# Designs tried in a protein design run: designed miniproteins, single chains, continued (5). Part 22

Each design is a single chain, and the fold is of that chain. pLDDT is the mean over its residues in the fold that is shown.

## One batch from the design tools (miniprotein)

Design m16735
Fold by ESMFold2-Fast:
Structure m16735 (fold): chain A 55 residues (1-55)
Amino acid sequence: MREGAEKAGKALGLSAEAAVRLVAANTGQSREVAARALDEAGGDPGKGGRLAAAS
């Protein structure tokens, strides 16, 4: 769960927690759903956002 968030954070210039919060806020999903989506996306914030929104 953390590795995807850490990679997304690096891509966005944010911490892992900030990246998870950003995806959760943008999609209206929980932080747990956002973190899982970022892990499944391999740390791609765009793909992670789409996966979280589809949940």
Scores: mean pLDDT 78

Design m16736
Fold by ESMFold2-Fast:
Structure m16736 (fold): chain A 78 residues (1-78)
Amino acid sequence: MTETVRDWLLNEFGLPEERVERLARRLRLDLDRPVGEQLSPEQLAALTALLRNPSPENAARLGEALGVPVSLFDFLFE
């Protein structure tokens, strides 16, 4: 995937720019680099699942794939 993290989150998921910046900071992603260079296919699939269906189960799966705790609260709230 050659699309940047910022463009992917804004265009595919319709997230507000402020939320995109917070999500990237939380996941330690560089907004201006390609998503596929920063996340493995498994991590990208887990993040995509969480973005399409925000649930505690999908948040836990993303956390396991990234090796860091992921909270649905930190993901959804400002």
Scores: mean pLDDT 74

Design m16737
Fold by ESMFold2-Fast:
Parts: sequence; structure tokens; C-alpha cells
Structure m16737 (fold): chain A 89 residues (1-89)
Amino acid sequence: MALELVKRALSLPPATPREMHEEVRRLEAEGRITPIDLSKYTKEEIKEEVLREAEAALAAGRPAAAAGLLLLGAFYLIAKDIEEEIKKR
């Protein structure tokens, strides 16, 4: 699941991690994204929302923002997988 978002990000025009981080911060300032409470969303909902926002950013001519959003989404999915594994123990 998270790997799919990473692969999608790598298919976009190359951007540095710093450029992606700065663009994601700009999207937060614009109110386009908010910090996600991982306990309130399923992995499927997180993936769908991240893909939707990334496609919107790409359509707006912001490929670094799209890549940053996809990688941020991958981090959220990995964090949720870790939480689920900890709870199984």
C-alpha cells in the first residue's frame, strides 16, 4: 500500500525532499491539507484522499507538491501499519 504511493511519487518530475517538504508546508498554510488524526481514518481513506490531493496538485502544475503529498501519505500508511502491529502484540 505505502509502496504504491512511493512508486507514484517517483513517476513524477524529480524534486528534492526539501522542495517537497516546502510545498507540503505551503499547502498546509493554504488550508488544503490538515494534520490527519490517524485513529479516525482507515488506510483506504488515507490513500484515496492523498491520491485525490496529489492529482489536484499535479493538475495545478505543482509536481513537487504532488510528490510531497504522496510521500506524506506513505508515511501515514506506514505509521498506521506500525500501530496495528503493536496492538497485535
Scores: mean pLDDT 70

Design m16738
Fold by ESMFold2-Fast:
Structure m16738 (fold): chain A 90 residues (1-90)
Amino acid sequence: SEDAKRRLKIIDKTIELFLEVYEELLAEHPDRQFTVRDVVERVKAKVEADPSLTPEEKEEILGFLDAWEKTSGDLDARKIYELLKKGKKP
């Protein structure tokens, strides 16, 4: 369905932003450990500032990020990054 395709696109975009932000944080601070919360906070800021996203897309992405931070915010971002990267390899 179109709704399922839209949701998958939003999930994929959210994952891509998480990976991108984690890589940016690691490049800025190579010896620092990051939590999921550290990454999610920067992703939220990027989503809110992104003029290419509709208000509806922003709301949906921010909702996913809020849920992720609430359930997994204290987890090691590196472990989540490794899991997400494995899922995206062809």
Scores: mean pLDDT 83

Design m16739
Fold by ESMFold2-Fast:
Structure m16739 (fold): chain A 89 residues (1-89)
Amino acid sequence: ELEELRKLAEERAEALLKEAEELAKYLDKETAERLLKTAREAAEYAIKYVEALAKGDKEKVEEYSKKLEELEEEMRKLAEPAVKKKLAA
């Protein structure tokens, strides 16, 4: 089960990066670069979060959870114009 959670986190991280790369096509260069950087950071923290859960490290779980929430909010704001353009295309 823990090994399956790690595999799911890796698959979600890959999907997140591919989605960000696709949305980046609808953004200006600066915003696209920020979205890709934020998505890569979120992917890394998602894997760290699952590893912290597996180890029972409650402090790291809380730390990474808060970081993921901040990164998800930033990605949502950066991606919003791209989502609108993609839906119109």
Scores: mean pLDDT 80

Design m16740
Fold by ESMFold2-Fast:
Structure m16740 (fold): chain A 81 residues (1-81)
Amino acid sequence: PSPEELEAEVFIALLEIAGAIAINDVKRGKMTEEEAIAFLKKHADRVIKRLEELGNQKAVEEVKKIYEDTVKRIREAAAAR
């Protein structure tokens, strides 16, 4: 893989970790739905900006999908409380 491909994979993995933390914190009552979504959006926006700078449009689309799927899971976790 190119250095740019490896960097994209690292950023995607970090966003997935941030999403898992947000979902678990909502389930445990440590974050509200609003706080968890704001936390995730902050990380997603940073990742998207960096991937756009790298010209990796495919990774940008993947990150947007991960963000939308994770927001749905955060909302489901909050509703189950």
Scores: mean pLDDT 84

Design m16741
Fold by ESMFold2-Fast:
Structure m16741 (fold): chain A 76 residues (1-76)
Amino acid sequence: VEPLSDEELAELVKRSNEGHLLGPEDALRVARTLAEKLGIELSEKLREKLLSRPMTWEEILSLVLEEAEEEKKKKE
């Protein structure tokens, strides 16, 4: 899954804030883009979670931040 441009990410965030849910493909692209900005890789578990249902951008951000904290804990 290719990461989103900053423009594409902003558009999806705007749509989510307007009450639209992100489908699995868009959720994966958002999560991948955030993970790359944070310097982490998406785990298989996180990918499965993102594919399980449509969700808001805030839910995707929360899941990616949780993954980032787990990666820091593992390295520290």
Scores: mean pLDDT 74

Design m16742
Fold by ESMFold2-Fast:
Structure m16742 (fold): chain A 95 residues (1-95)
Amino acid sequence: MIEELAERLRRLYGMSEEEVVERGRELVERDPRYRRLYEQALAAGLSEREALALVALAHELGVRGETWEEVLEQLREIHSRVVAHLKNAPLSLTE
């Protein structure tokens, strides 16, 4: 689970901000759930780019929540766990 999340986040860290934002915009246009999350994030004071990135990250990680706060907490927890995992194994496990 953590290894799969680390792989997805490494890909997202390797993606340009433009690619993440564009993915978020596409999701907002296609899915009313992501549109609602985007609108709630904007209402909470996030920029358009930050809100779109949040939507893209939530989708990519399969995170679900009724509010942007729930989604943001889950994303922070996932990110914290991945960072902790990478810090504990900063050297790729030499197989």
Scores: mean pLDDT 64

Design m16743
Fold by ESMFold2-Fast:
Structure m16743 (fold): chain A 84 residues (1-84)
Amino acid sequence: STAERVRNLMLSTAETLRNRAKLAKDEKIQEFNNRLSDELLAMQDASAQEVIEALKAHRKEAEELNDLLTVQLLSTAIRELEEL
């Protein structure tokens, strides 16, 4: 189902964000990626459109922090959700 595909993408994205936080040397980048992972896990019952909107807002925050790897990760997740 679409809902199962959305949940699986959210869970994999949250795990990737958590792993990025563990490897980050910058405390602000570490805190940011941990917060995004937690917020995405809290959205398990959200619609694809609600998740896309949240990820777009988080991508803007990543751009402001110059966390280009997280910008790329979130852009990929948004694209995959929009293709569902």
Scores: mean pLDDT 87

Design m16744
Fold by ESMFold2-Fast:
Structure m16744 (fold): chain A 125 residues (1-125)
Amino acid sequence: MPPAPTVDPSVPPRDDPQLQFMRDRVIEALLNHPDAGYFLNDPDTERSLPDYYDVVKDPVSLGTIRARLENQAYRTAEEVVADLDRMFDNARRYFPEGSPIRIGMERLEAIYRALAAELARLPVD
């Protein structure tokens, strides 16, 4: 049997299985969804959504979340969950009920919530 590694609690693990799952399974599934186009890029278009940043003070897109994961900006899967929850909440605040973007958001959120249930079964370390 291999010897148990001595883990210093002040040194975070190099690869978190939950962060790997968020990057490789959750974000990839969302990016490949037909409704992902509404959330792929930050809505920084003066002609399309000129008041978006007046309503939404903390904008985040799937592309931004993907980039943050690749840059190791997230320490835990819970921080990724917080950004995904913020993305969906921002869409609920800005887009009216029944709009195509709102409906697409609700479909993406359903896929995310189903995958997040599997995340809870992964080892933490």
Scores: mean pLDDT 71

Design m16745
Fold by ESMFold2-Fast:
Structure m16745 (fold): chain A 107 residues (1-107)
Amino acid sequence: SEEEARKHLERAKELLDSGDISKLPEATRHLARALSVLPVEEIADLALRLYKQLEAHPEASPALVGIMAIEPELAAKFFRAVALAYEREGDEDKARIYRVQANAILS
């Protein structure tokens, strides 16, 4: 349900706000559950926050890699959310890169 998806989104935000890098895989799973139901517009800013942390801490990336392997459409939706957040920040070059990456996942 949308209510359960929004609870997953709030939990992902709490885990990211904690600053505890060991919680990044759990945050990734909660964000993925939210993203399966909610539009990218509701998730974009949090998706970018999570992705920046995963880039800084690649050891936490297996959760996202697992989602990409099992649910490629959801992974593509994640990168569309990241692209939208960069667009909102005025970084059109990065927005374009992540739109291309989202399309490549489904190719």
Scores: mean pLDDT 87

Design m16746
Fold by ESMFold2-Fast:
Structure m16746 (fold): chain A 98 residues (1-98)
Amino acid sequence: IEVIPSRKATPAERQAIRDVADWLEARAAASTSPQVAKVLRTMAEGLRRYADQGLAGPAAVAPIMLAVAEAFDIPDEKDRETVIQAARDALRRLNAAE
């Protein structure tokens, strides 16, 4: 099932997406793994782009889901788990900021 966003985000929704993107960028900067840092920054950039475009709804999840897919290409199990956990936390933060 594919859902395409068709509405403008509210100011609160845009701010929530930006807050999650900023949090992911901070986690990337604190990461000792280049692979983790790269995936987290890519996720943050994708989310920031959705906020800047004023988009809301299921499409805001797409950058997070792409990051989870990229995590499976990371050879280190701990690094993969770190990215997956960050993606879960990002989704939780977006869901809490209705």
Scores: mean pLDDT 74

Design m16747
Fold by ESMFold2-Fast:
Structure m16747 (fold): chain A 78 residues (1-78)
Amino acid sequence: MEEKEEGLVELAREAALASDELAARARAVLEEDLRLAERRLAEAKTEEEREEAERAIRLARRALEAIAEAEAERARAA
């Protein structure tokens, strides 16, 4: 599972490096995923639910950071 999640972060970075349009779309999807994960964390009743939500939040934040880094790289290259 972890390897697949890491692959999604790399795909987000690649999309962001490809174009501003893909970067914006990927960011919007990940921001929505982050909001849903934060809601799940707030509503968590068990330690397992909390850990799962925290993992989802961490992955979404990593992917968003990767997009921001890729956007900064494209801006510097332009």
Scores: mean pLDDT 78

Design m16748
Fold by ESMFold2-Fast:
Structure m16748 (fold): chain A 91 residues (1-91)
Amino acid sequence: SASEEAEAQARKIGEELVKKYPEVADLARQYADAYGTALSLRVAAEKARQEGNEELAEGFEKGYDYWQATADALRAKLEEEVKKIEEERKK
């Protein structure tokens, strides 16, 4: 499904980050999980709306907003830590 595909894409992003930056493996996995969840909820909201279930679509959109905010916060932390790792690698 489109939701499963979105979650699989997020998992691949997480795995690539873990390979490149093993120092932040747990943070990278948390980011990938939150990002994948947000994407799957967006897909679910669109499908619910196409099927005429506006209330269900609104519920999924609220979930998307929460998980997108969570993913954005985790991404900001990940970007800060990656910057520090890249600076250390240049020494």
Scores: mean pLDDT 85

Design m16749
Fold by ESMFold2-Fast:
Structure m16749 (fold): chain A 73 residues (1-73)
Amino acid sequence: SMALEEARRRARREAVLSTAGYGYLVSPGEGYQDALDTMTKLLGFPEEEREELRALSPEELAARLLALEAAAA
């Protein structure tokens, strides 16, 4: 179903936004750095862009990852 696929796409983007927001708050297991590295690798970021993303606010990071996920999809 096309509607179901759209819902899944929205859920993935919401997960990216949520992860960026929560990841900015240091987790007990270094979750922020791990989540950032995992997502940027999945989206095929070069090393320079990964370093730039580390410096972003949660809101800026979420917007960047969401835009790149949309471009990759």
Scores: mean pLDDT 58

Design m16750
Fold by ESMFold2-Fast:
Structure m16750 (fold): chain A 68 residues (1-68)
Amino acid sequence: SAMSKEEILAELDPVVEEALEALADDEELRELVRRSAALLRKLLEGADRAAVLAEAAALAREWEERLA
């Protein structure tokens, strides 16, 4: 079964913490993880979809540059 918004939000923080611990020595990737989590949280909490998509596109470019 699909998760509710409330269930996704409740699971977001532990997943982000685990990812940040795994990336303890890579602050650039840690910042990208934090920003990605913040955008997902904004979307789930009803933020403006167009603004979130614009931020997501910019963030995707930064991920591409970091992983190149």
Scores: mean pLDDT 77

Design m16751
Fold by ESMFold2-Fast:
Structure m16751 (fold): chain A 94 residues (1-94)
Amino acid sequence: NELFRSLDAKKVIKAVREALIKAGVPESLADEIVDQLVQRGGPEMLPTILAEALAQGRLSMEQVEKAIDEMRKLGIPEEVVDMVRDEVQAVANA
């Protein structure tokens, strides 16, 4: 995905961690999600990892929605934010 190839992976990963913590996600879980991003190929896995965590009940929909809002505020591109929202909405509506 060309969009994710243009991102500074370290900045995105830091912003994701901060957004999750601001959304009320425990720091240990935020760190685990960040580790999964690093291990599974970087920011392009973000929609999948957050959707999986929501489906497993590890994140609430409220936490995901707040994290999406905080990611936007921290400068994650709108296109990435939209991909995350679409993926997690698909899980929530299932």
Scores: mean pLDDT 81

Design m16752
Fold by ESMFold2-Fast:
Structure m16752 (fold): chain A 65 residues (1-65)
Amino acid sequence: SAKQQGIELAKLLAMQRAVEKAEELGPIKSLEVEVIDGEVVRATATTDAGEAVAEVSVEEALKLA
């Protein structure tokens, strides 16, 4: 379905952005992905120097596709 495709695209974009940001801080120790109310995906990449967070809405992801 379009909604599920949007969620999967938002996950990919959020993870990509969080990883790129975290790589500037240091080696990534963990990556957590959360879907909030089926509308926003939050990815958190953790390093020894801190966390990098990226959020992508399902609506934004569908418009970028």
Scores: mean pLDDT 84

Design m16753
Fold by ESMFold2-Fast:
Structure m16753 (fold): chain A 62 residues (1-62)
Amino acid sequence: SEMAEKLRQEGRELSRQGAQAAAAGKNDEAVELYLKAADLFEKSGDTETSARLRAQAAALAA
């Protein structure tokens, strides 16, 4: 659906920002961005990408 495409596009952008924050050592910011991206992918029906992003966030928060 058109809504699912928009959610996935926004999720990809937030995931990119999360990766950039993590590369800069901003782990708290990266965790927040990855969790926001995961929520958008879940709403789009991409539960696999959502789970992966939640796992990445958990690893950075440890």
Scores: mean pLDDT 88

Design m16754
Fold by ESMFold2-Fast:
Structure m16754 (fold): chain A 61 residues (1-61)
Amino acid sequence: SMEEKIEEAVKKLLELREQSLKTPESDKAALDAIKAEALALLQTLSEEEQRKIAEMVKKEL
């Protein structure tokens, strides 16, 4: 369902954020890869889905 899709995307984005926080600032290649993965995931989603995901992610943080 669309609800499951949103929940899965939120979980993945939170995992990517955690990976980013654990990655040294000097490891630019790893940080760029994490950012690229997050951007690619967001680009598979509609603008409405992206808004809901952003709101849910902010509430979890």
Scores: mean pLDDT 80

Design m16755
Fold by ESMFold2-Fast:
Structure m16755 (fold): chain A 59 residues (1-59)
Amino acid sequence: TPVQQVVDQVRQRMQQGEDPERIRDWVSDQGGQLAQTHGREVAQQAVDGSQQVIDQYLS
């Protein structure tokens, strides 16, 4: 799904050691695109799932 693709990319970027703030900016951009193509609910699921992954790595 589009949600799973975004979340998987966030996980890979966190594993690579990319700056969490840059990843969050990218997630915001992806959420905006998903809202236009798949609607707000799908966009919110991608953002929420991505935030869970980021929080997991920052714990």
Scores: mean pLDDT 84

Design m16756
Fold by ESMFold2-Fast:
Structure m16756 (fold): chain A 59 residues (1-59)
Amino acid sequence: VEEGLRRARKRLEEAARAAGLDPETLFRNIRLAAQGDTSPEAQRALEIEDAAALPGEEV
């Protein structure tokens, strides 16, 4: 159960680095978006999360 969450987190960390962001900043902005924040920063974080959810996982 926790293994899926670890993989999702690792993928988000990699997506953050690819976008030139600190992973902690990305996680914070995703959390803000989940709380109803509609700022451009929160929207960008959701876009990065969506991109990371698409098939592109390296084995």
Scores: mean pLDDT 71

Design m16757
Fold by ESMFold2-Fast:
Structure m16757 (fold): chain A 69 residues (1-69)
Amino acid sequence: SLVEKEKAYIKELMDRLGLTVEQLAAELGLTPEEVEAILNSTDPEKILELRQKVIELARERGEEIPSEL
């Protein structure tokens, strides 16, 4: 599904950045519980919003942004 593909993409970017859920939450001004809730949701809008925030963070750190998984 699109939701599962986007979740996998977010996890791949987190791994590349060396970020845990706790560290990602701190970078985005969220709680770890909020990040976990988004990652476990079925809401494509919330998942795509998180994906964009992680992409922006990766760009700020000079990491390569994959267009696919």
Scores: mean pLDDT 80

Design m16758
Fold by ESMFold2-Fast:
Structure m16758 (fold): chain A 58 residues (1-58)
Amino acid sequence: QGLTESQLQRAFDLFDKDGNGQISAAELEAAIRLFDKDGDGQISFAEFVTAISSLTGE
């Protein structure tokens, strides 16, 4: 969906704050908050793509 493997890897690395190769529930919650721009507790596809693009320096 317009995302490359490199963009997905970079996004994963950004959310993996402790660098253990895993994303904890707390890290996932922080990522959801970052992507949930309208604060409705849901992430639209557009919000997800925009967040990934900004994080990967696009």
Scores: mean pLDDT 61

Design m16759
Fold by ESMFold2-Fast:
Structure m16759 (fold): chain A 68 residues (1-68)
Amino acid sequence: KKKFGESLIKTANELIKLAEEAYQRGDLEKANAYIDGAIAFAKGVELYYGPEKGKEILEKANEVRKKM
């Protein structure tokens, strides 16, 4: 379970990075899609690590979305 949860955290953070890169090149459609994906993975993280860890990822995703 923890190994799978680590994969969810890694994927969520990678999606946030991809969203920032898409936003920087003006691709708002892809940027929003990546952020939505990161939020979905953050919900999954809450199931394995509890709400605190999922909240951290959600905050990062929302910070990127606020810049758009």
Scores: mean pLDDT 78

Design m16760
Fold by ESMFold2-Fast:
Structure m16760 (fold): chain A 74 residues (1-74)
Amino acid sequence: SAEAEELLRKLVRERVEKLVAEGKIPAEKKEEAFERLLNIAKAVLRAFRLPETEENLRKAVRLAEDILLLDLQQ
């Protein structure tokens, strides 16, 4: 839904801003990190067939962040 998409994008943006603030992602890569994190979160939601509730969107973004950070360490 449009509401779920907007909330998901907001949550992903907050996580990317945090990663930039922590020095884990350079500011110039912020857009790339946003798109990547968004895509992973959407894949998680689809794979587990989770209803688009705020709680499930938060869980998907959290798992996506862990996956993104693991990949960035390689």
Scores: mean pLDDT 85

Design m16761
Fold by ESMFold2-Fast:
Structure m16761 (fold): chain A 73 residues (1-73)
Amino acid sequence: SIEGDIAISLADMWYALGLLFESKGDYESAIESYEKAIKLYEEALEKGLISKEEAEEKIKELKKKIEELKKKK
């Protein structure tokens, strides 16, 4: 679906932006970007635009990244 493709693309874009900030040592901006990606994946899941398995896996991974980055602050 177009809506699903757009929602996933937006979430993936924020995830990629988070990785970019992380690679530059900007952990605060990386965390904010990952949190935005999580919210978009959660919204897509609630709307049935992404599979439950895929959304839960991505959200779990992003939450782990946020926790690890918080340890570096």
Scores: mean pLDDT 84

Design m16762
Fold by ESMFold2-Fast:
Structure m16762 (fold): chain A 89 residues (1-89)
Amino acid sequence: GIEIEVSEEEKERLMEEARKLFPDIPVYYATSVEEAKEILENSTGTIALVVPNLELAIEIARIAPSYGFDFINVYRVGKGFALLLKRKE
C-alpha cells in the first residue's frame, strides 16, 4: 500500500467532515493499507473509513471483501475520502 504523511490538522478536518456525514456510525482514519487492515479486522457492523487519497481508497475497497466487508459507497471529505463499509454478518 501507499503510506501518506498527513498533518494532524488535516486529519482533524477530514475526521470532522466524515463525522458530519456519518453521525451514527464509528469513523476511523488510515494512512496505509496496514492501518486499514487492522481497522477491518477489529471492526463490526457499519463503519466509515477515512483516507487522505484516492489510491488508498481504491486499494481498501479492493481488499474489504476479504475481511468480510461490503464496499457500499465512497464520499469526498475535504481533500480526502470516506469509505462506507458494512460487515456481511
Scores: mean pLDDT 82

Design m16763
Fold by ESMFold2-Fast:
Structure m16763 (fold): chain A 71 residues (1-71)
Amino acid sequence: SKAGTVRVVRGSTSNAGLEITTADGTIRGSVVANTGPGTVLVQSEDDGALYRVTADASAGGASGPATVTPV
């Protein structure tokens, strides 16, 4: 798993997206499941890969620090 930042963005399309930025780059995706408090399963729009994203206790509002783990 990697430390990162998660934010909700309104892209150039009609749908809001989720952007997850880590040292390896930015993953753009959609939430496909809720797995617990502060934890969601996100599917990448680029390759369909699944990631578990856990918000840190300091995260709030539309963006914050998170831990990202490939499924």
Scores: mean pLDDT 67

Design m16764
Fold by ESMFold2-Fast:
Structure m16764 (fold): chain A 77 residues (1-77)
Amino acid sequence: MYADMVKIAQDVTQRYVDLYGFDKSQQDQIFNDMLTSGLQSSLMGSPYDLIYQNVDLSGQNTVNQFLSLAQQIRQSL
């Protein structure tokens, strides 16, 4: 559960660096924003389900973009 959330956060943060060239501060912000948004309370079934329902709303919001990428990465893992 929590370990999976951390794994997703790490994998997606790495993808963000590759795609957007995030510096250290931005990487920390994304990682912390995702964890702070309550991943620990996410219902299983889909590890990000509770928070990331409608990840298709990803766009301008860093968290929503992050979660959209997390979903895409999990589908390919």
Scores: mean pLDDT 52

Design m16765
Fold by ESMFold2-Fast:
Structure m16765 (fold): chain A 63 residues (1-63)
Amino acid sequence: MRIHFVVDSERGPLDPETVERLRQRVLEEAKARGLIAGEPRVLHIEDNGVPEVLVYTLGLPAP
């Protein structure tokens, strides 16, 4: 299973500390939902303090 982490931001890049914090949060959410141990799925995370949407792709097949 292959995991991709993508940050989609219309207001420019996030600082490295914020990106790492959000990445860890996405991983925790994916584990809590069984996505890493289960079927692959796209997980979208929104941080109420950040208007940008984080997209974590979990083992999606190549197009």
Scores: mean pLDDT 51

Design m16766
Fold by ESMFold2-Fast:
Order: sequence, then structure tokens, then C-alpha cells
Structure m16766 (fold): chain A 88 residues (1-88)
Amino acid sequence: GAEKAREAARKAGEASNAAEREGAIMGSMSSGVAAVAAASGVASGQYSEGSRTAARAAEIAAEVNREEGAEEGAEKAREAAEAAREGA
């Protein structure tokens, strides 16, 4: 529940930072959106709904990072999506 949602937020934040270092502006922004979605799920206590939203956002961020060539950002975004799904 809450622990996995926090892990998803942390990993999405790591994806955003990695994407920024790799020069992927859109990948960094998309990963930041995924981190906010995961953190919002934690704050609201609606883990199942928040987990589904966070997982979808992180999966989109992984695709955007991959398209921009941010391999580390894409990998961390995929890990964020997995953590979010486990939080459901």
C-alpha cells in the first residue's frame, strides 16, 4: 500500500533526474508528473486508484524517455510503474 506508493514516487523522481542529466526535457517532465501522481495517492490514502494513475503516468514517462534516448530515465520510469502496480 503506502510503502509501494512512496517507492513509486521516489523512483519516478529518480527517473526525472536521470532524464534531465541525459538531456531529455520531456522525459524529465513526464517522470515528474508520474512522481506527483504517486505522491498524491499517498497523501489521499486512495492507494488502489492512485496506484493505477501513477502506473499509467510512469509507463507513459518510460515511453517518452525511450523516444528521447534517455535509457536510464526510461529504466527508472519502468521501475516506478512496477512499484505503483504493486501498491494496488
Scores: mean pLDDT 79

Design m16767
Fold by ESMFold2-Fast:
Structure m16767 (fold): chain A 74 residues (1-74)
Amino acid sequence: SMEERLRNLKELLDLAKKASLLTPEEIAKLEQYLRDKPEKIPEEVKAALERLRRNLEQLGAHEHAEKAAQLLES
């Protein structure tokens, strides 16, 4: 659901900020997506989510990496 996806994205953003898994620019793009909720996910948002997924996998945070992957399916 959209509600579940937005909740997962908020959790992932909080983790990314605390663990420095994304640049401030990438975080700002994800936060803009959370506010605007466009019908199509922008390519820069997909790129940020893919980088977040890879960084989470490298840290062994597999459950969070799976949530990031699910967001990319949109």
Scores: mean pLDDT 79

Design m16768
Fold by ESMFold2-Fast:
Structure m16768 (fold): chain A 97 residues (1-97)
Amino acid sequence: SAIDALIEELKELIKLTKGSGVLTYEQFKEYLEKKSKTKWSDEGVEAIIRALVPENKGDGKISVEKLKEMFIERLESLGELEGVEVPEEVIEEVRSL
């Protein structure tokens, strides 16, 4: 499902942090390039990060806590779009990652 795909994406991103609690610009760029099988410009990656975390003042790092918050918002938005309520168990799984 689209919900399961989003959770798997978040798990992959968290795995890239290697327990640091922070996803770096370099790690996120590598993830995007591997998933899309295309090269991304630094400006393109920065634009994605700014769109996802507008409060990130260009430091090129996203905390795991911020990633979790963003994915919860994406799950809720996806639920609204599909006309379904996201189960609380799914939200709790994301928070526990």
Scores: mean pLDDT 72

Design m16769
Fold by ESMFold2-Fast:
Structure m16769 (fold): chain A 97 residues (1-97)
Amino acid sequence: MRIGIVVGSRSDSFSTLQGLLRTARDLTGGDLYFAGGDTDIEAGRNAGRIIRRLHRRHPGSDIHIVASDSSFDTIDRQGRRTSRRLGLRITTHRYTP
């Protein structure tokens, strides 16, 4: 199963969040979750919590994270760390408006 996680922060505009959601839907077919936070670090931490829950419920799923260009490096580092720790297939996708 393909699962999309949209990562947004307070710095993201509404149009950016819409683009992130559309990108995640196109990648996964609609199994979507939102991870938010006041900062990129907080949003990444919340995405990690969602990933751990999904790993327990749906082992072997491909996880796709979609993050804005400004947040990508922080979120991608968190995704790679989680992927290594849990042995999961996690791909982080960069969204540019």
Scores: mean pLDDT 80

Design m16770
Fold by ESMFold2-Fast:
Structure m16770 (fold): chain A 91 residues (1-91)
Amino acid sequence: ELEELVKIVKEAAPVIMEKYKLSEGETYLNIASVLMYLKKKKEELPKSAEELVEKFEEINKKIKEGDQEVLDIIADNLLESVELAKELKEL
């Protein structure tokens, strides 16, 4: 399961990096934050790179619109997201 998630993340990362003009480190941290948000909300994790990009765009739009619940969940889980980002980047 983790190996499949890592593959999805690595396939999605270049697309997100190009679209949002992020560094590699920023890209993995932002992806980890989205994955952590989905986990805390008990939502289904993406099954493909395309689904991950789609979920990333959805969450990013909510952040831009000032969705306080999304912002609070991301902020409250920042350290856990940093740890996940490091794991995803190292694998």
Scores: mean pLDDT 83

